# Designed miniproteins, single chains, continued (2), part 3

Each design is a single chain, and the fold is of that chain. pLDDT is the mean over its residues in the fold that is shown.

## One batch from the design tools (miniprotein)

Design m4071
Fold by ESMFold2-Fast:
Structure m4071 (fold): chain A 80 residues (1-80)
Amino acid sequence: SNIDEAIKKLREVLEEVKKNPDMSLEELKELLRKALEPILKKLSEEERQKVIDIVLKAVEIYEETGDAVKAIEEAIKELE
């Protein structure tokens, strides 16, 4: 499904943030945008809104904790 493709892209983002744990919030936002933009166009309105809401929650977790790995792991968990 297109949601499974979004989860796959978030797992790819997780691998990148694990390699660069000091990644800034702006770098994380850009990485998420580039990874998910092609997939968002393939999703239904309901699926697209779900992915966007989960990504916004992940950004909030990063702003609160400074932990990009935790933020992306929570996003993956919410979509599974």
Scores: mean pLDDT 81

Design m4072
Fold by ESMFold2-Fast:
Structure m4072 (fold): chain A 79 residues (1-79)
Amino acid sequence: SMEKIQEEFKKLVGEIQRLHAEYVEAVAAGDVAKARELARRIIGLLEKLKELAKHLPNADLIIEEIDKEIAWLEEQLAK
């Protein structure tokens, strides 16, 4: 149902936000290996978030923002 998709989306956003905080801390600490591992994990969760977003109102706008975040993280991993 839509309600179950919305709840799963919200839970996944919360997990992504937690990992982003850990990513920022790893970067600040100079822990390159941990930052790269966290970036890969965040990309995986963002891909799952895109699958859920397809079923939500304004899916195209939500997916566009997710794609921008994935692209940014992939750029960080290419360095």
Scores: mean pLDDT 89

Design m4073
Fold by ESMFold2-Fast:
Structure m4073 (fold): chain A 89 residues (1-89)
Amino acid sequence: SVDRRAQEAIDRAIREAEERSPRIADHIREIRRRLPPVEAYRQLEVNRTVADSLRRIGDALDAGKSDEEMEELGKKIVREIRERDRRLS
């Protein structure tokens, strides 16, 4: 079922997070407690997408990318998110 697969994905995310940051693992557990499995998974996917996007932007800023390159990165991130959401629909 979709609920079972969502729960399994959340459990994997918690295990992976525990290896890197107990605080992140605890945050994922709190989301799981507050929301039904599918909604918890969706919230975590949104959080992961935001975190990944911010990391890419931060890395580009640290690398000294120009304003034009930063605008193109932003457009690329938005296109990738829209394409992913389209494939999941």
Scores: mean pLDDT 78

Design m4074
Fold by ESMFold2-Fast:
Structure m4074 (fold): chain A 94 residues (1-94)
Amino acid sequence: MTKILIFQETFTLTAADGREVQVVAKTEVAEDGTISVLLVLRHGDETWFVGLLIDADGKVTVTVVGPRPIPAELLETLVELALKLAEEARRKAA
């Protein structure tokens, strides 16, 4: 039986520059141990997608899609959040 575990959470983040950002996180754990985290960010009328993929070999890939670049400090905070969510999901899947 192919088992995919999906977790969804909503966060409000305050970046180092004082910007408040609403984030919807979706974490998916595949049967092969691959973990994907999708963060959907909204600020005003703009939307960004930050994807973090951890493959079965532990290789981390980060992709960012949006109307403009995310500030480096905010992106670092989002990647740290995504890694934490991936670790929690992996623990729940075990």
Scores: mean pLDDT 76

Design m4075
Fold by ESMFold2-Fast:
Structure m4075 (fold): chain A 70 residues (1-70)
Amino acid sequence: MKSEFGKLVADIARNIAEKLEKGELTPDEAARLMEGLASFHPLFGEAARYAKEGDMEKAAELARQGADVL
């Protein structure tokens, strides 16, 4: 169920995913940002793990999936 706050968090996660896809974030920056969102959905914690591994495409995909379920 989409709350107003959940929508805001989702928009932030999508913005981070877009920056990842454009190469505007380092893996460390991406992982740190995704870890900050991990309390809202476990998919953001998984996104942080993939970002640390350098899999930026998978990190962005998981961030978008987490946003879509908020």
Scores: mean pLDDT 80

Design m4076
Fold by ESMFold2-Fast:
Structure m4076 (fold): chain A 100 residues (1-100)
Amino acid sequence: MKEVEVEAEATDPKTGSTLRVRARAIEKDGKIHLVVEVWRQKDGKWELLARDEAEVEIGEEATFTLPDGSKVTVKVESLRETAARAAYEALKQAVKSFNK
């Protein structure tokens, strides 16, 4: 079984709050199992805001729902590229939704 994890963070300079996205892509039996977690640091502790999972084949699109109801769609390519794209797109959308 092959697995790749990508983590991306952004800190809001106005609030000092840090958002962290973890995307884990696992290849099993010709499919990619993708897990995306969105975390926020609050009062010195990490809080899980959202966790979504998708099981897709290479060449398909995976869609994730964020805490604000926004959806992120990622084209499933290689294991590494899928994890990296999921992390980046989820962080981009999370920063937009939570940086108010």
Scores: mean pLDDT 74

Design m4077
Fold by ESMFold2-Fast:
Structure m4077 (fold): chain A 92 residues (1-92)
Amino acid sequence: MELSIEAEYKIEKVMKDGKEKIKVTLRLKITDANGNVLLEGELTFEGDAESVKEFIDGLTDALINMIDSPEAKEKLKAFREKVLKEIDELEK
């Protein structure tokens, strides 16, 4: 199955009520070989590092379970690992 996955993200530290929070903005677009958009969305999540990591894990698992493409699943797994690593580096 030929699917194109475009995923981009922004991770930033924000101050809220005198506490440091992690804010993640994700943009995801899945397109078939004919250029039809199957899924497109943007979402933002803000919380402590552990909550944000659990959110990314849960969202990625849900997408992997919805997608019947080994290549797309592997790209989503790689995306998850990259985002989680950057959150860990941001905590340092």
Scores: mean pLDDT 77

Design m4078
Fold by ESMFold2-Fast:
Formats: C-alpha cells, sequence, structure tokens
Structure m4078 (fold): chain A 85 residues (1-85)
C-alpha cells in the first residue's frame, strides 16, 4: 500500500479499538480529517511526504476544534509552512 494508505489503516484500527464510544468517535473524526486532506493533496499532485504533512495539520486542527482550542491563525501558519516546503 502507499504510505498514506498504510498510515490511515493503522490510525483507523487504533481509533476503532478504543472502548469509550465518545473517544472512538472523536478519534475516527480526526483520522477522517487526515485522510480527506492527505488524499486531496495527492490528487492535487503533492508528494506522499507533503500529503502526510498536510494531513497532520488537518488532524491537529480537527482535534483542536473538538477540544474548543482551534486557532485559525496558527492553523493558517502551519498549512502555509507545509505548502512552502
Amino acid sequence: MAKVEELVAAMRAEAAALEDPEDRAAALAVVDAFERAARAALAAGASEEKAIAIGEVEAIAEGARLLGKFNEEQYKAMLAKVEAA
């Protein structure tokens, strides 16, 4: 499997193994955010390394949103840095 697919499969398996249904749903939402962003980046012609980095930024953002700690300026700065690399 491609690296993005391997990471998604591993993260999804770990999230699905969580015993608390609320924690499991939150973890799966974070994995879904990573997968959507990474696949969109690959479709736009990004390398696997860049797609993973973009996916990581989106996963961090989703986790922060779920905790009520999302900062839009920090998110934009992280995304711009990854895209410029």
Scores: mean pLDDT 81

Design m4079
Fold by ESMFold2-Fast:
Structure m4079 (fold): chain A 103 residues (1-103)
Amino acid sequence: SYRVVLTFDKPISPVSGAAAARAMIEAGATRVVLTFADGSELDLTGKSAAEAAEAVIARNQPVVRIEGDFADRETAEKGADAAVRAIKRFSPEAKVEVEITEI
C-alpha cells in the first residue's frame, strides 16, 4: 500500500480541498483524511466522492494537509496527480508539496 500526503505553503480553500478529496476517491483511494487549519481532522473513509466533497465544503475550514491511501504505486501517483490538478483548478497559485510513501 502507498500513502500520498499533500501539504501547502498556505492553507487552501474548502472548495480546493473538496476537489482534491473527490479526485483521490475517484482515483481509488481506500482512505482519505483532511487536516484543517484549526488542527481538527475529517476522515472521509467509506464516503462517495460527492459525499466527501460535500463534507469538506460543509466543514468550511481552510485545509492544511490531505492524506490518501492507495493499494499500489501506480494508483497513488494517479491520485496525487489528479488531486494536484483539482487544487490548481480552483487555487492556481497554491504551492503543493507531494510525498508518496510505501506503507
Scores: mean pLDDT 89

Design m4080
Fold by ESMFold2-Fast:
Structure m4080 (fold): chain A 107 residues (1-107)
Amino acid sequence: STDDLLLEKWNSLSEEEQKGINEVINEFINKVLSGELTPLEALEELLKDEEKKKLLDKLIDIYREVLKSMGIEFPDWEELSDEERTAFLEYAMSLYIDILKKNNIPY
């Protein structure tokens, strides 16, 4: 299943990489949900940090593989409008939260 593939890819990461990615994603989610930044602005702030960028690149690669397994093409990021990039980021975050809840929370 898609959840099984995500867990397999996630478990292939080191504990340090898993922790780092979780911290980066929580920072992103908190900035967006608090209304401090738009999804694109939050992404741009994270990309200013070289280590956070490396962790985001690893997460994006995992999502690319998961989406491909679902028959969904990973969007050409450079050709997307700001509105399309925002919609993709919101969708990706919603998917991440949903999968984590289903696999790590009792419901």
Scores: mean pLDDT 70

Design m4081
Fold by ESMFold2-Fast:
Structure m4081 (fold): chain A 99 residues (1-99)
Amino acid sequence: AQELADFLVSFQGQRQPTEEEVEEMIKLAKRAIEEHQDELSEREKALLLNPKSVKALLIRISTGLPHAIAGSQVGVSAKTVLETEKALMKLLKDVKVKS
């Protein structure tokens, strides 16, 4: 989970994510999910591994845009972006992130 947190910190304030950045986040999320399988539902795991939901979440993290606007840029609903963000927060629950 620390590698995923470090990736997200390095991504804040950047432009829209590239396909390579989406693939990197999915790889890091997959590793973190393997360590936290009992804490995430099958739907939450699927959202963190889906390129569209991950891209929308990264747009939200990088730009601060509302869930609905970030989701619309990749063709997913505001609910999908919100659920993906909640799944990510569960995955990072025990990671020491500097506020």
Scores: mean pLDDT 76

Design m4082
Fold by ESMFold2-Fast:
Structure m4082 (fold): chain A 91 residues (1-91)
Amino acid sequence: DPLSALLPELLRAIFGDEEALDRAVEQLKAMGLSEREKALLIYSAAQLAIAFGFDEELVRKRAVEIARRLGLSDELIQAVENGDLKALREL
């Protein structure tokens, strides 16, 4: 299950683990997902971290770093930064 390996690395990356950031980016690139699907996974990991009491501004900043390293479009990166689920679903 690719998601079982990805989700822990995404959460660690959101929490500031640089090695987990590199592994999450590598796994996301390997999965053959659309840019929108990658953005939604990053968004979901960020929302989970915020729900657990992590600072929203820092979590969003780290989610943006993951999205930029994946080469996502500026529109998707902005939607991740703003936590805009509606934009992410419509892009």
Scores: mean pLDDT 82

Design m4083
Fold by ESMFold2-Fast:
Structure m4083 (fold): chain A 100 residues (1-100)
Amino acid sequence: SATMEKIKEIVREMTEEIIRLVEEARPGDEETVKRIRELGEELLKKLENASPEEALKLLGEFGRRVMELAEEAGLPEEVVRRIEQILKRAYVEIAEVLSS
């Protein structure tokens, strides 16, 4: 589906932006970066077997797990807020794709 391919691209871009933010904030935290990458890969795999309508729910689950990981890893509050902004932007972009 052309719709699903657009959603997957948004998810890839979102995941890489979050990873870059974590790498900048905590250079050498390879474990946190790996765990975020694994969550992004899991989301992409779930999207391959999902309807487009399920995409926002799956993104919500991913976002919750990323926020839990950020708190567990002790990321600075400013970094956590920026991650939340990235997640909210991806949610809006996916919602726009679904409404098109």
Scores: mean pLDDT 88

Design m4084
Fold by ESMFold2-Fast:
Structure m4084 (fold): chain A 100 residues (1-100)
Amino acid sequence: STEALDQMRHSAEDAVEEAKLAVEYVKKGDFLGASKHMMSVMALVTEILFRGRMLNMTDIVAVVEETQDRLNKTKSYEERLAVLEEARARITALIDAERS
């Protein structure tokens, strides 16, 4: 549905914004704040995965699973932000293709 596609797009956008906040909290030395925002990122990524599976959007599911794997292998919050920005772009392109 159009609403579910919009919700996935918004979750991807929100995940990037939460990751940006995590980076800013790390720069301030607030590792608890950074961790809190990264937990929000993981929740949002899980929501996209759940919705993608429910809609049988296998390409989006593959992007999210790859993103989760890359996040687990990433050493820094700045690298995690870059991974999420790339994932947002890929998810947005797949949603736009589905609407066409």
Scores: mean pLDDT 88

Design m4085
Fold by ESMFold2-Fast:
Structure m4085 (fold): chain A 65 residues (1-65)
Amino acid sequence: MERQPESSEMAVFIGRAFGMRSPEEAREWAIEKGLSEEDIELAEKIAEMQLEVERWVAERAAAKR
C-alpha cells in the first residue's frame, strides 16, 4: 500500500523531530528521506504543537515545586 512507507517514514520523522533540537533539522532530514513538502509542512506543524505541549508540561512540573 502506498500509505505504508509514508506512514513509517512520517512516524520516524515526527519522533526525530521531537528528539532533535529544532523542527528545521527534522525538516532537512525528511527532505533527504523523500517526504513531500506538504507532508513536511504538516509534520512540522505537528512538531510545533508537540513542543508547545512539552513546554506547557515542563512549566507545570516546575510550578509543582
Scores: mean pLDDT 63

Design m4086
Fold by ESMFold2-Fast:
Formats: C-alpha cells, structure tokens, sequence
Structure m4086 (fold): chain A 85 residues (1-85)
C-alpha cells in the first residue's frame, strides 16, 4: 500500500503555506487585472504596488501563515480604498 506520508501530501504546515502562497498570488493577479481595466493612472499605480507586495509575501516563507493572511487582507483593503478614490 502507498502511505500518505511524503508522496501524497506534505506536512500540514507545508500545505498551509502553499495554500497561503497561492491565495497571495491569486490576489495579486486580481489586483493586476483590475489595474489593467482602470483608466485612472494613479489608481492603476496604487493597485500595481499592492499586487507587487502580495507577490513578495508569496515569496517570503519565513513569515508565519497568520501574518501572511493578515497582510493579504490589509493590502486588499488598501486596494479597495485606492479604487474608491
């Protein structure tokens, strides 16, 4: 029988990190898409800056998953504020 350990699934911690990294990258892609549909240059620039920070979070495995999740929410809130302006 093939044990689940190692081959089928990595540790729970590695899984949580992978999911969080995926969410950060998806959020960044969403913000970049909104930026491309934005006519206001200032709003577009602000969205792209938040998208880049989200991508940086995805590449920062040293941060705890909880901190990454909180920063994702913060960046998304800042992006929403930029769009509402």
Amino acid sequence: MDPAKGSERVSREELERSVTEGIALIAAAVLRTIARHTEDEEVRRRLLERAERLRELARTPELPVEEVNRRILELLREADEAVKA
Scores: mean pLDDT 75

Design m4087
Fold by ESMFold2-Fast:
Structure m4087 (fold): chain A 82 residues (1-82)
Amino acid sequence: SILERAEKLASLVKEEEIQKLAKQYGISVEQAKVNLITAIALQLIGLETNRRLLKEKDNPFLRAQVELSEASLAAVEAELAA
């Protein structure tokens, strides 16, 4: 499922980084993990939808949307790793 993929991607983020994020925003580590999983899941939903549409018919607009979604996901991963 998309949620399982999001959880797998979130598991790549070190616990120490999640703890720092939780402290920075004044939330629990558990809430920070849920927020991370939710953010990744939303990106994956958009990406999967656009990739399925591209498979049926090639479209420059959809290709740009897929590229943007992939870049956004990479940016989220990079921000949490920094």
Scores: mean pLDDT 77

Design m4088
Fold by ESMFold2-Fast:
Structure m4088 (fold): chain A 70 residues (1-70)
Amino acid sequence: SQAEVEAEMARIEKLLEEMRKSTDPEKIRQLAKEIYAEAVRAYRLAPDDEQVRKKVDEFIEEVDRLLAEA
């Protein structure tokens, strides 16, 4: 449902915000794993929604950048 997709996107945004604020490499790695899991759930909830897919892909790109800098 749309409500489930919106809730999932909100969880990803919150986890990403925590990842941006963290300076602990272990916590950054743990948050990255959690965001990847939530991203997979978002893709499954809206497999044909191009806007959801694009936004999730943008989140993953930022996660990958932050993880590389940790």
Scores: mean pLDDT 84

Design m4089
Fold by ESMFold2-Fast:
Structure m4089 (fold): chain A 59 residues (1-59)
Amino acid sequence: MSPEAIREAVQRSLIAQGVDEETARRMAEQATRGVEAGEVLPDASETAKRLARVVRNGL
């Protein structure tokens, strides 16, 4: 799975939960940086939901 797919899924989850579009984009990009560094994730959708929860809590 691609880091971009995870980033988009996280962004959509944040927006659906009422986070501003601009903030959602920034947070989704930041949360997915580790994946681009070579981290392998088994399920992008499941990971995106978890990342969205963590990022939102940090907001």
Scores: mean pLDDT 64

Design m4090
Fold by ESMFold2-Fast:
Structure m4090 (fold): chain A 80 residues (1-80)
Amino acid sequence: DKVKELIEALLKGDWERALALLSEYLGVSKEFVRDFLRGKKLIKDPELIEKLHKLVAEMVEAAKGSEENDKIADAVDSME
């Protein structure tokens, strides 16, 4: 489950793994994800925006069933 792996990477602060998983999930390069997070690129692609919304929803759902749900929920809630 790539969504669960992404949550685990974020909880561990493993940004290189998180970038790799986001790159694979969104179908874009790691450099694109890094530039987006640094504010160098804007996501204007409606398909990519929809994938981001779906990813966030899947992360929220994954948090509800985990033994680490409080930590996962806090990590997700810190994403603006």
Scores: mean pLDDT 68

Design m4091
Fold by ESMFold2-Fast:
Structure m4091 (fold): chain A 71 residues (1-71)
Amino acid sequence: SSSVFLPLEEVKKKGEKLLNSKNPTEEELEEFRKLAEEGIELLRRVGAPEEVLEELRKVAEEYEEEARKKL
């Protein structure tokens, strides 16, 4: 279903773009963080399984950590 998979796919796409940037900005990182938070909230509201929420959190945290190394 789109309500379960869409947030994870969007976070992965945005995260990949952020990681492929030579010099990601603090603003781009903040936008990514907001996208991930919104995705997690949406999934929680529609009753997604905890494993899906955990995967989204993990993926978002990994992208954020890698992007921060370039700040």
Scores: mean pLDDT 77

Design m4092
Fold by ESMFold2-Fast:
Structure m4092 (fold): chain A 79 residues (1-79)
Amino acid sequence: DQKKKQLQQQLKKLQQQIDDLSRQLAEAVAAGDEERVRQLLAQLSQVYQQASQIYQQLGDTQKAQHYQQMSQKARELSS
């Protein structure tokens, strides 16, 4: 199943991006860099939305919903 393999590879890349952005976010919060925090939250919102869409395509509705909620929360905090 080539499509499933491609989606799983995309998820691995997105998970790495989430991990990297989350680390940067923690550093920005510790530094009190409010503008950087907003930028990183906006980026996390986009990556969470992409992860949600891929989980939906994989039929993992629980994870899709979880990442959709995380995307929305990150978007709200970036405003």
Scores: mean pLDDT 88

Design m4093
Fold by ESMFold2-Fast:
Structure m4093 (fold): chain A 75 residues (1-75)
Amino acid sequence: SELEKLLNALLKHVEDPSASPEEMVLAIGIAAKEAELLNFPEEHIKLLRETYERSLGKSKEEIREIVKETAEKLK
């Protein structure tokens, strides 16, 4: 599904050991915008936006945990 593709791409970006926290947050923001453009269910869009907000100013480890929680909720 398009949702699975989006989530797999997001997980790949945040699990990249070379990614900065800022790059991880940007990847989440892009995922939220792509979900809007692809007209995903509003609940999924809202959850991705909340994931973005929760990830601001967090460490890499905290961001990875937040994204993994979001991915599990969207499965």
Scores: mean pLDDT 86

Design m4094
Fold by ESMFold2-Fast:
Structure m4094 (fold): chain A 95 residues (1-95)
Amino acid sequence: MEWKFAATASDVTLEEIEKALESKNREVRTLKDENGKIVTLVTFYEEKKIENGIPVYKKLYFTVAIVSDEEPTPEQLEEAVREGVKKVIERLKAE
């Protein structure tokens, strides 16, 4: 399982990451890439509204991308999210 995550256009602080994790405000989306691999995107946000059928995120924090050959189990997804969050925290503490 390969890890990728991307910061949003907004600056993300350690405190905002901790708050996002406590809020449980996350969206999970699964898709297939051009090579047929399963890509699972876990997006963390402060608030989400639906406007004209389009999701609008208020203060999007970050997205964790998980690449696998098969759809991850709930346990694998939670483990992967924990590892990705740890790596983000370590990076922010180094800055």
Scores: mean pLDDT 67

Design m4095
Fold by ESMFold2-Fast:
Structure m4095 (fold): chain A 94 residues (1-94)
Amino acid sequence: SRLEKNAEGAVEFAATLSQERRDLLVELLRYAYRLMKEEGKSVEEAYEEIKKKIEADESLSPSDKEFFAGLVYGFLRMYEEDPELAEKTLERLE
C-alpha cells in the first residue's frame, strides 16, 4: 500500500540522520504514540502538543523545527489510519 511505502521511506530516511537527530525523532514519535494511544488525543491535539515541544527546543534551527514537525504529523496520520503499522515503524526506527 502507499502507507506501507511511506513507512518504508521514513525508515530509510531516518537511517541517513545523525544519531542525535535520530534519537530526537524517536523521542518525538514515542511521545506522539503515547498521546494517541494512551491519552486518546486526536491527530490535531497531539500535533499541537508536540509542536510546542519542538518550538521550545533551542538546539534546533527554524528549518529543523519545521522538518521534525512535518515528520511527526506524518506519523500521527499513519497512526490514525493504521496503528499497527505505525507501532512497527516506530520499533524499526529504534
Scores: mean pLDDT 83

Design m4096
Fold by ESMFold2-Fast:
Structure m4096 (fold): chain A 79 residues (1-79)
Amino acid sequence: TAAQQANAARAQQYADIMNQIYAIIAQITGQPVQDIYDYFQTNVSSVDDFIATVNAFADQSGDDQLHALTDQLQSIWAS
């Protein structure tokens, strides 16, 4: 159905943005992407916690791209 196709497209957009966020944090911290992924899997249990954690990282590093990616993520979940 059109709803199933829309849900699949949204899931893919979500995954792409998440992967970009992990890659940027890995670059900033000098840690492997897998270690960043494992950190979020262990310490973040909700969307709001994820966004708060990434924004805290962006604020500490001064990375405007992380703020832009969290805004995109929120827009996908709001639609």
Scores: mean pLDDT 77

Design m4097
Fold by ESMFold2-Fast:
Structure m4097 (fold): chain A 87 residues (1-87)
Amino acid sequence: MLEEELKRREEEEREEKRLAEALERMEYYLFLILVKEGKLTPETQKKLGITEDKSKSLEELEEEASRAFKEFMDLVLKRILEEQKKK
């Protein structure tokens, strides 16, 4: 029925959005780490729209990046396992 297809599409869109958001969050923290290490120039920071977070240490940013990466990997693994069950 149309209602079941709509629900399935909404679930797929939500999962894709979650994966994209987790990836963007991981990239954001990785860029902040590069800023803290002095590897990103102010010009590159401005071009990418990245502002230095002076409230967080390098170690805290590494922990945030690791957490975001773990969240992304957990979502990927969940999707793979779900696809295997549907076969």
Scores: mean pLDDT 73

Design m4098
Fold by ESMFold2-Fast:
Structure m4098 (fold): chain A 80 residues (1-80)
Amino acid sequence: HMTEEEKKLLIMKGAEIKARLEHPDNPLEARRKVTEYMKNIDKLSEEEIEELINLAKNYTIQQVLDEVSARLEAEAAAAR
């Protein structure tokens, strides 16, 4: 049993994960993408919804942030 609120929260979480992975060096673009998904939530296909929910279930936001941070830190260290 999943409420509509729970489903919407998973879609939002999945969208954040997808946007962050696609734009690791541009958090403003990632934020814009999440806003776009939420604004058009009624227009998402069943396939797109399933993809976002699966991302939410398989990744934590913390794991994504840790990966992005590690990549940016390594790049900054190499540029010294």
Scores: mean pLDDT 75

Design m4099
Fold by ESMFold2-Fast:
Structure m4099 (fold): chain A 80 residues (1-80)
Amino acid sequence: MSEEEKKEIIEGLKKYIERHPESADYFKRLLDELETAEKNLEKNKDNPGLRKSYERQIELLYEEMKNIVKRFEEEEHHHH
């Protein structure tokens, strides 16, 4: 996933949180998990197994957030 695509996903998620504040706790958890995984990746750069594991976790978190943003965009097209 490109750095540009990651940035678009985060911006999309922030817009979704702004429009749906009642769902913010769930999205905040995803963002906290992402931040924790990125910190763990940085701390464990010398451990190839852990590094690979955290890289995979980060990738999965971005894919989950991307799916949420896509669903939000689809709701805007099908609702008001």
Scores: mean pLDDT 77

Design m4100
Fold by ESMFold2-Fast:
Structure m4100 (fold): chain A 63 residues (1-63)
Amino acid sequence: SAEELREAVVRAAEAEPEALFEPSSSRKLTPVEKAGTLLVIRHGKELAEEALREARRRAEKLV
């Protein structure tokens, strides 16, 4: 569901907060990026953007 994907994005960001702030030189998508992509495809860009914004806010407090 959309809510499960939102929670997956937030959990991934909390588990690896530094990954959201690392340079995009990595060829691998992070778990947060993968979950965000699934949210966009299945539930729309606006919901994915809100989830990623919340995830980044929480990750920033952990870094």
Scores: mean pLDDT 64

Design m4101
Fold by ESMFold2-Fast:
Structure m4101 (fold): chain A 118 residues (1-118)
Amino acid sequence: SVEELYEKAKPNIEKSLKEVAEETSYEEALEDLFSDTLLGKKRGVAILAYKVSEGKIELSEEELKLVIERIEELSETDNISDLLVVLHSVELLLKKYPNNKELKELKEKIKKKIEELL
């Protein structure tokens, strides 16, 4: 199941993300959102989501909208490992924004896509 796959992947995602996020500034993570590569966009989303979930930063409304747009782009990948990282980022953002409808819908969309690829 998607839940079982995610729970198995989560500790490794969290460890890698913490190491990268502690070394990367908010400004660098924002710049990553404007990367021409999916890897750069994924990195920016993950680092910003981590920093928000830890209470280290607050995103403006415009920055949150941009992060959501990047998550939508990243959700189109057929790479299960990338989708699991994006799912984790959405769950981190939902800790700060638990009533955000777009994030809730993206979580379900990403879970469904992973399930269809299994």
Scores: mean pLDDT 89

Design m4102
Fold by ESMFold2-Fast:
Structure m4102 (fold): chain A 79 residues (1-79)
Amino acid sequence: SLEELIAQTREALAAGDIDRAFENAKKAYEEAVKTGDPEAIQRAADLYGEVASAAHAAGRPEKALEMGKLAQDLRERLP
């Protein structure tokens, strides 16, 4: 579920595991897009912002850039 993927992403971030956070955030994106629910899409976009911030702080600019772009793309889909 989206709830589980968000929780797993935040758990990975708390552990400093950027790669695991990135994987789970991408799965959250797929789930949110699949539902077509604006609230789910907003939650996934916010989650990407959290992952991007953590990746930047961890010295992973490539992950930060990718997550930031995905968050922006999702927000542009909202009404």
Scores: mean pLDDT 79

Design m4103
Fold by ESMFold2-Fast:
Structure m4103 (fold): chain A 68 residues (1-68)
Amino acid sequence: RSKELIEKVKEIFGTEYKVPEEEIKKLDSSEKIRDYILKHSNSEEEKLKLADEIVEKAIEKYEEENPL
Protein backbone atom coordinates (compact mmCIF):
# COMPACT_ATOMS: atom_id res chain seq x y z
CA ARG A 1 0.00 0.00 0.00
CA SER A 2 2.62 2.57 1.04
CA LYS A 3 4.87 1.20 -1.71
CA GLU A 4 2.10 1.75 -4.27
CA LEU A 5 1.55 5.36 -3.19
CA ILE A 6 5.30 6.01 -3.26
CA GLU A 7 5.45 4.70 -6.83
CA LYS A 8 2.58 7.01 -7.81
CA VAL A 9 4.37 9.97 -6.24
CA LYS A 10 7.57 9.09 -8.13
CA GLU A 11 5.58 8.98 -11.39
CA ILE A 12 4.08 12.41 -10.66
CA PHE A 13 7.53 13.85 -9.85
CA GLY A 14 8.89 12.57 -13.16
CA THR A 15 5.91 13.46 -15.31
CA GLU A 16 4.52 16.71 -13.89
CA TYR A 17 7.54 18.17 -12.08
CA LYS A 18 10.22 16.86 -14.48
CA VAL A 19 12.39 15.60 -11.63
CA PRO A 20 15.55 13.83 -12.92
CA GLU A 21 15.53 10.02 -12.80
CA GLU A 22 18.46 9.96 -10.36
CA GLU A 23 16.48 12.04 -7.86
CA ILE A 24 13.36 9.91 -8.40
CA LYS A 25 15.40 6.76 -7.68
CA LYS A 26 16.18 8.21 -4.23
CA LEU A 27 12.46 8.63 -3.44
CA ASP A 28 11.89 5.06 -2.25
CA SER A 29 10.28 5.95 1.11
CA SER A 30 7.84 8.52 2.49
CA GLU A 31 10.65 10.01 4.58
CA LYS A 32 12.80 10.67 1.52
CA ILE A 33 9.84 12.20 -0.31
CA ARG A 34 9.25 14.54 2.64
CA ASP A 35 12.96 15.45 2.71
CA TYR A 36 12.86 16.25 -1.00
CA ILE A 37 9.84 18.51 -0.57
CA LEU A 38 11.40 20.21 2.47
CA LYS A 39 14.69 20.78 0.62
CA HIS A 40 13.05 22.23 -2.50
CA SER A 41 10.45 24.43 -0.77
CA ASN A 42 11.49 27.62 0.99
CA SER A 43 8.46 27.92 3.27
CA GLU A 44 6.12 25.69 5.26
CA GLU A 45 3.22 26.95 3.14
CA GLU A 46 5.00 25.89 -0.07
CA LYS A 47 5.87 22.51 1.47
CA LEU A 48 2.26 21.87 2.47
CA LYS A 49 0.92 22.95 -0.92
CA LEU A 50 3.38 20.79 -2.84
CA ALA A 51 2.82 17.79 -0.56
CA ASP A 52 -0.97 18.16 -0.75
CA GLU A 53 -0.88 18.41 -4.56
CA ILE A 54 1.32 15.33 -4.92
CA VAL A 55 -0.71 13.31 -2.41
CA GLU A 56 -3.98 14.22 -4.15
CA LYS A 57 -2.55 13.10 -7.50
CA ALA A 58 -1.24 9.85 -6.00
CA ILE A 59 -4.55 9.10 -4.25
CA GLU A 60 -6.45 9.84 -7.46
CA LYS A 61 -4.35 7.32 -9.41
CA TYR A 62 -4.53 4.76 -6.62
CA GLU A 63 -8.32 5.06 -6.34
CA GLU A 64 -8.68 4.68 -10.12
CA GLU A 65 -6.85 1.34 -9.90
CA ASN A 66 -8.46 0.33 -6.58
CA PRO A 67 -11.95 1.89 -6.43
CA LEU A 68 -12.61 0.03 -3.17
Scores: mean pLDDT 68

Design m4104
Fold by ESMFold2-Fast:
Structure m4104 (fold): chain A 55 residues (1-55)
Amino acid sequence: HMQPVPELTDEEIEEAIKKLDPEEQAWIREMLKNPEYRDIARHRLVALLKKREKE
């Protein structure tokens, strides 16, 4: 199955980032500043949220 990038709004992204550790927040925010890394940042964010949900 193809793994589509989740369609997150800017508000949902901000809320999700706030749930991460400060170091992860800084890293993801840096990546989101560059369009080239935006999709990678979204995938990372979703993966981190899923990990926290399991724990």
Scores: mean pLDDT 70

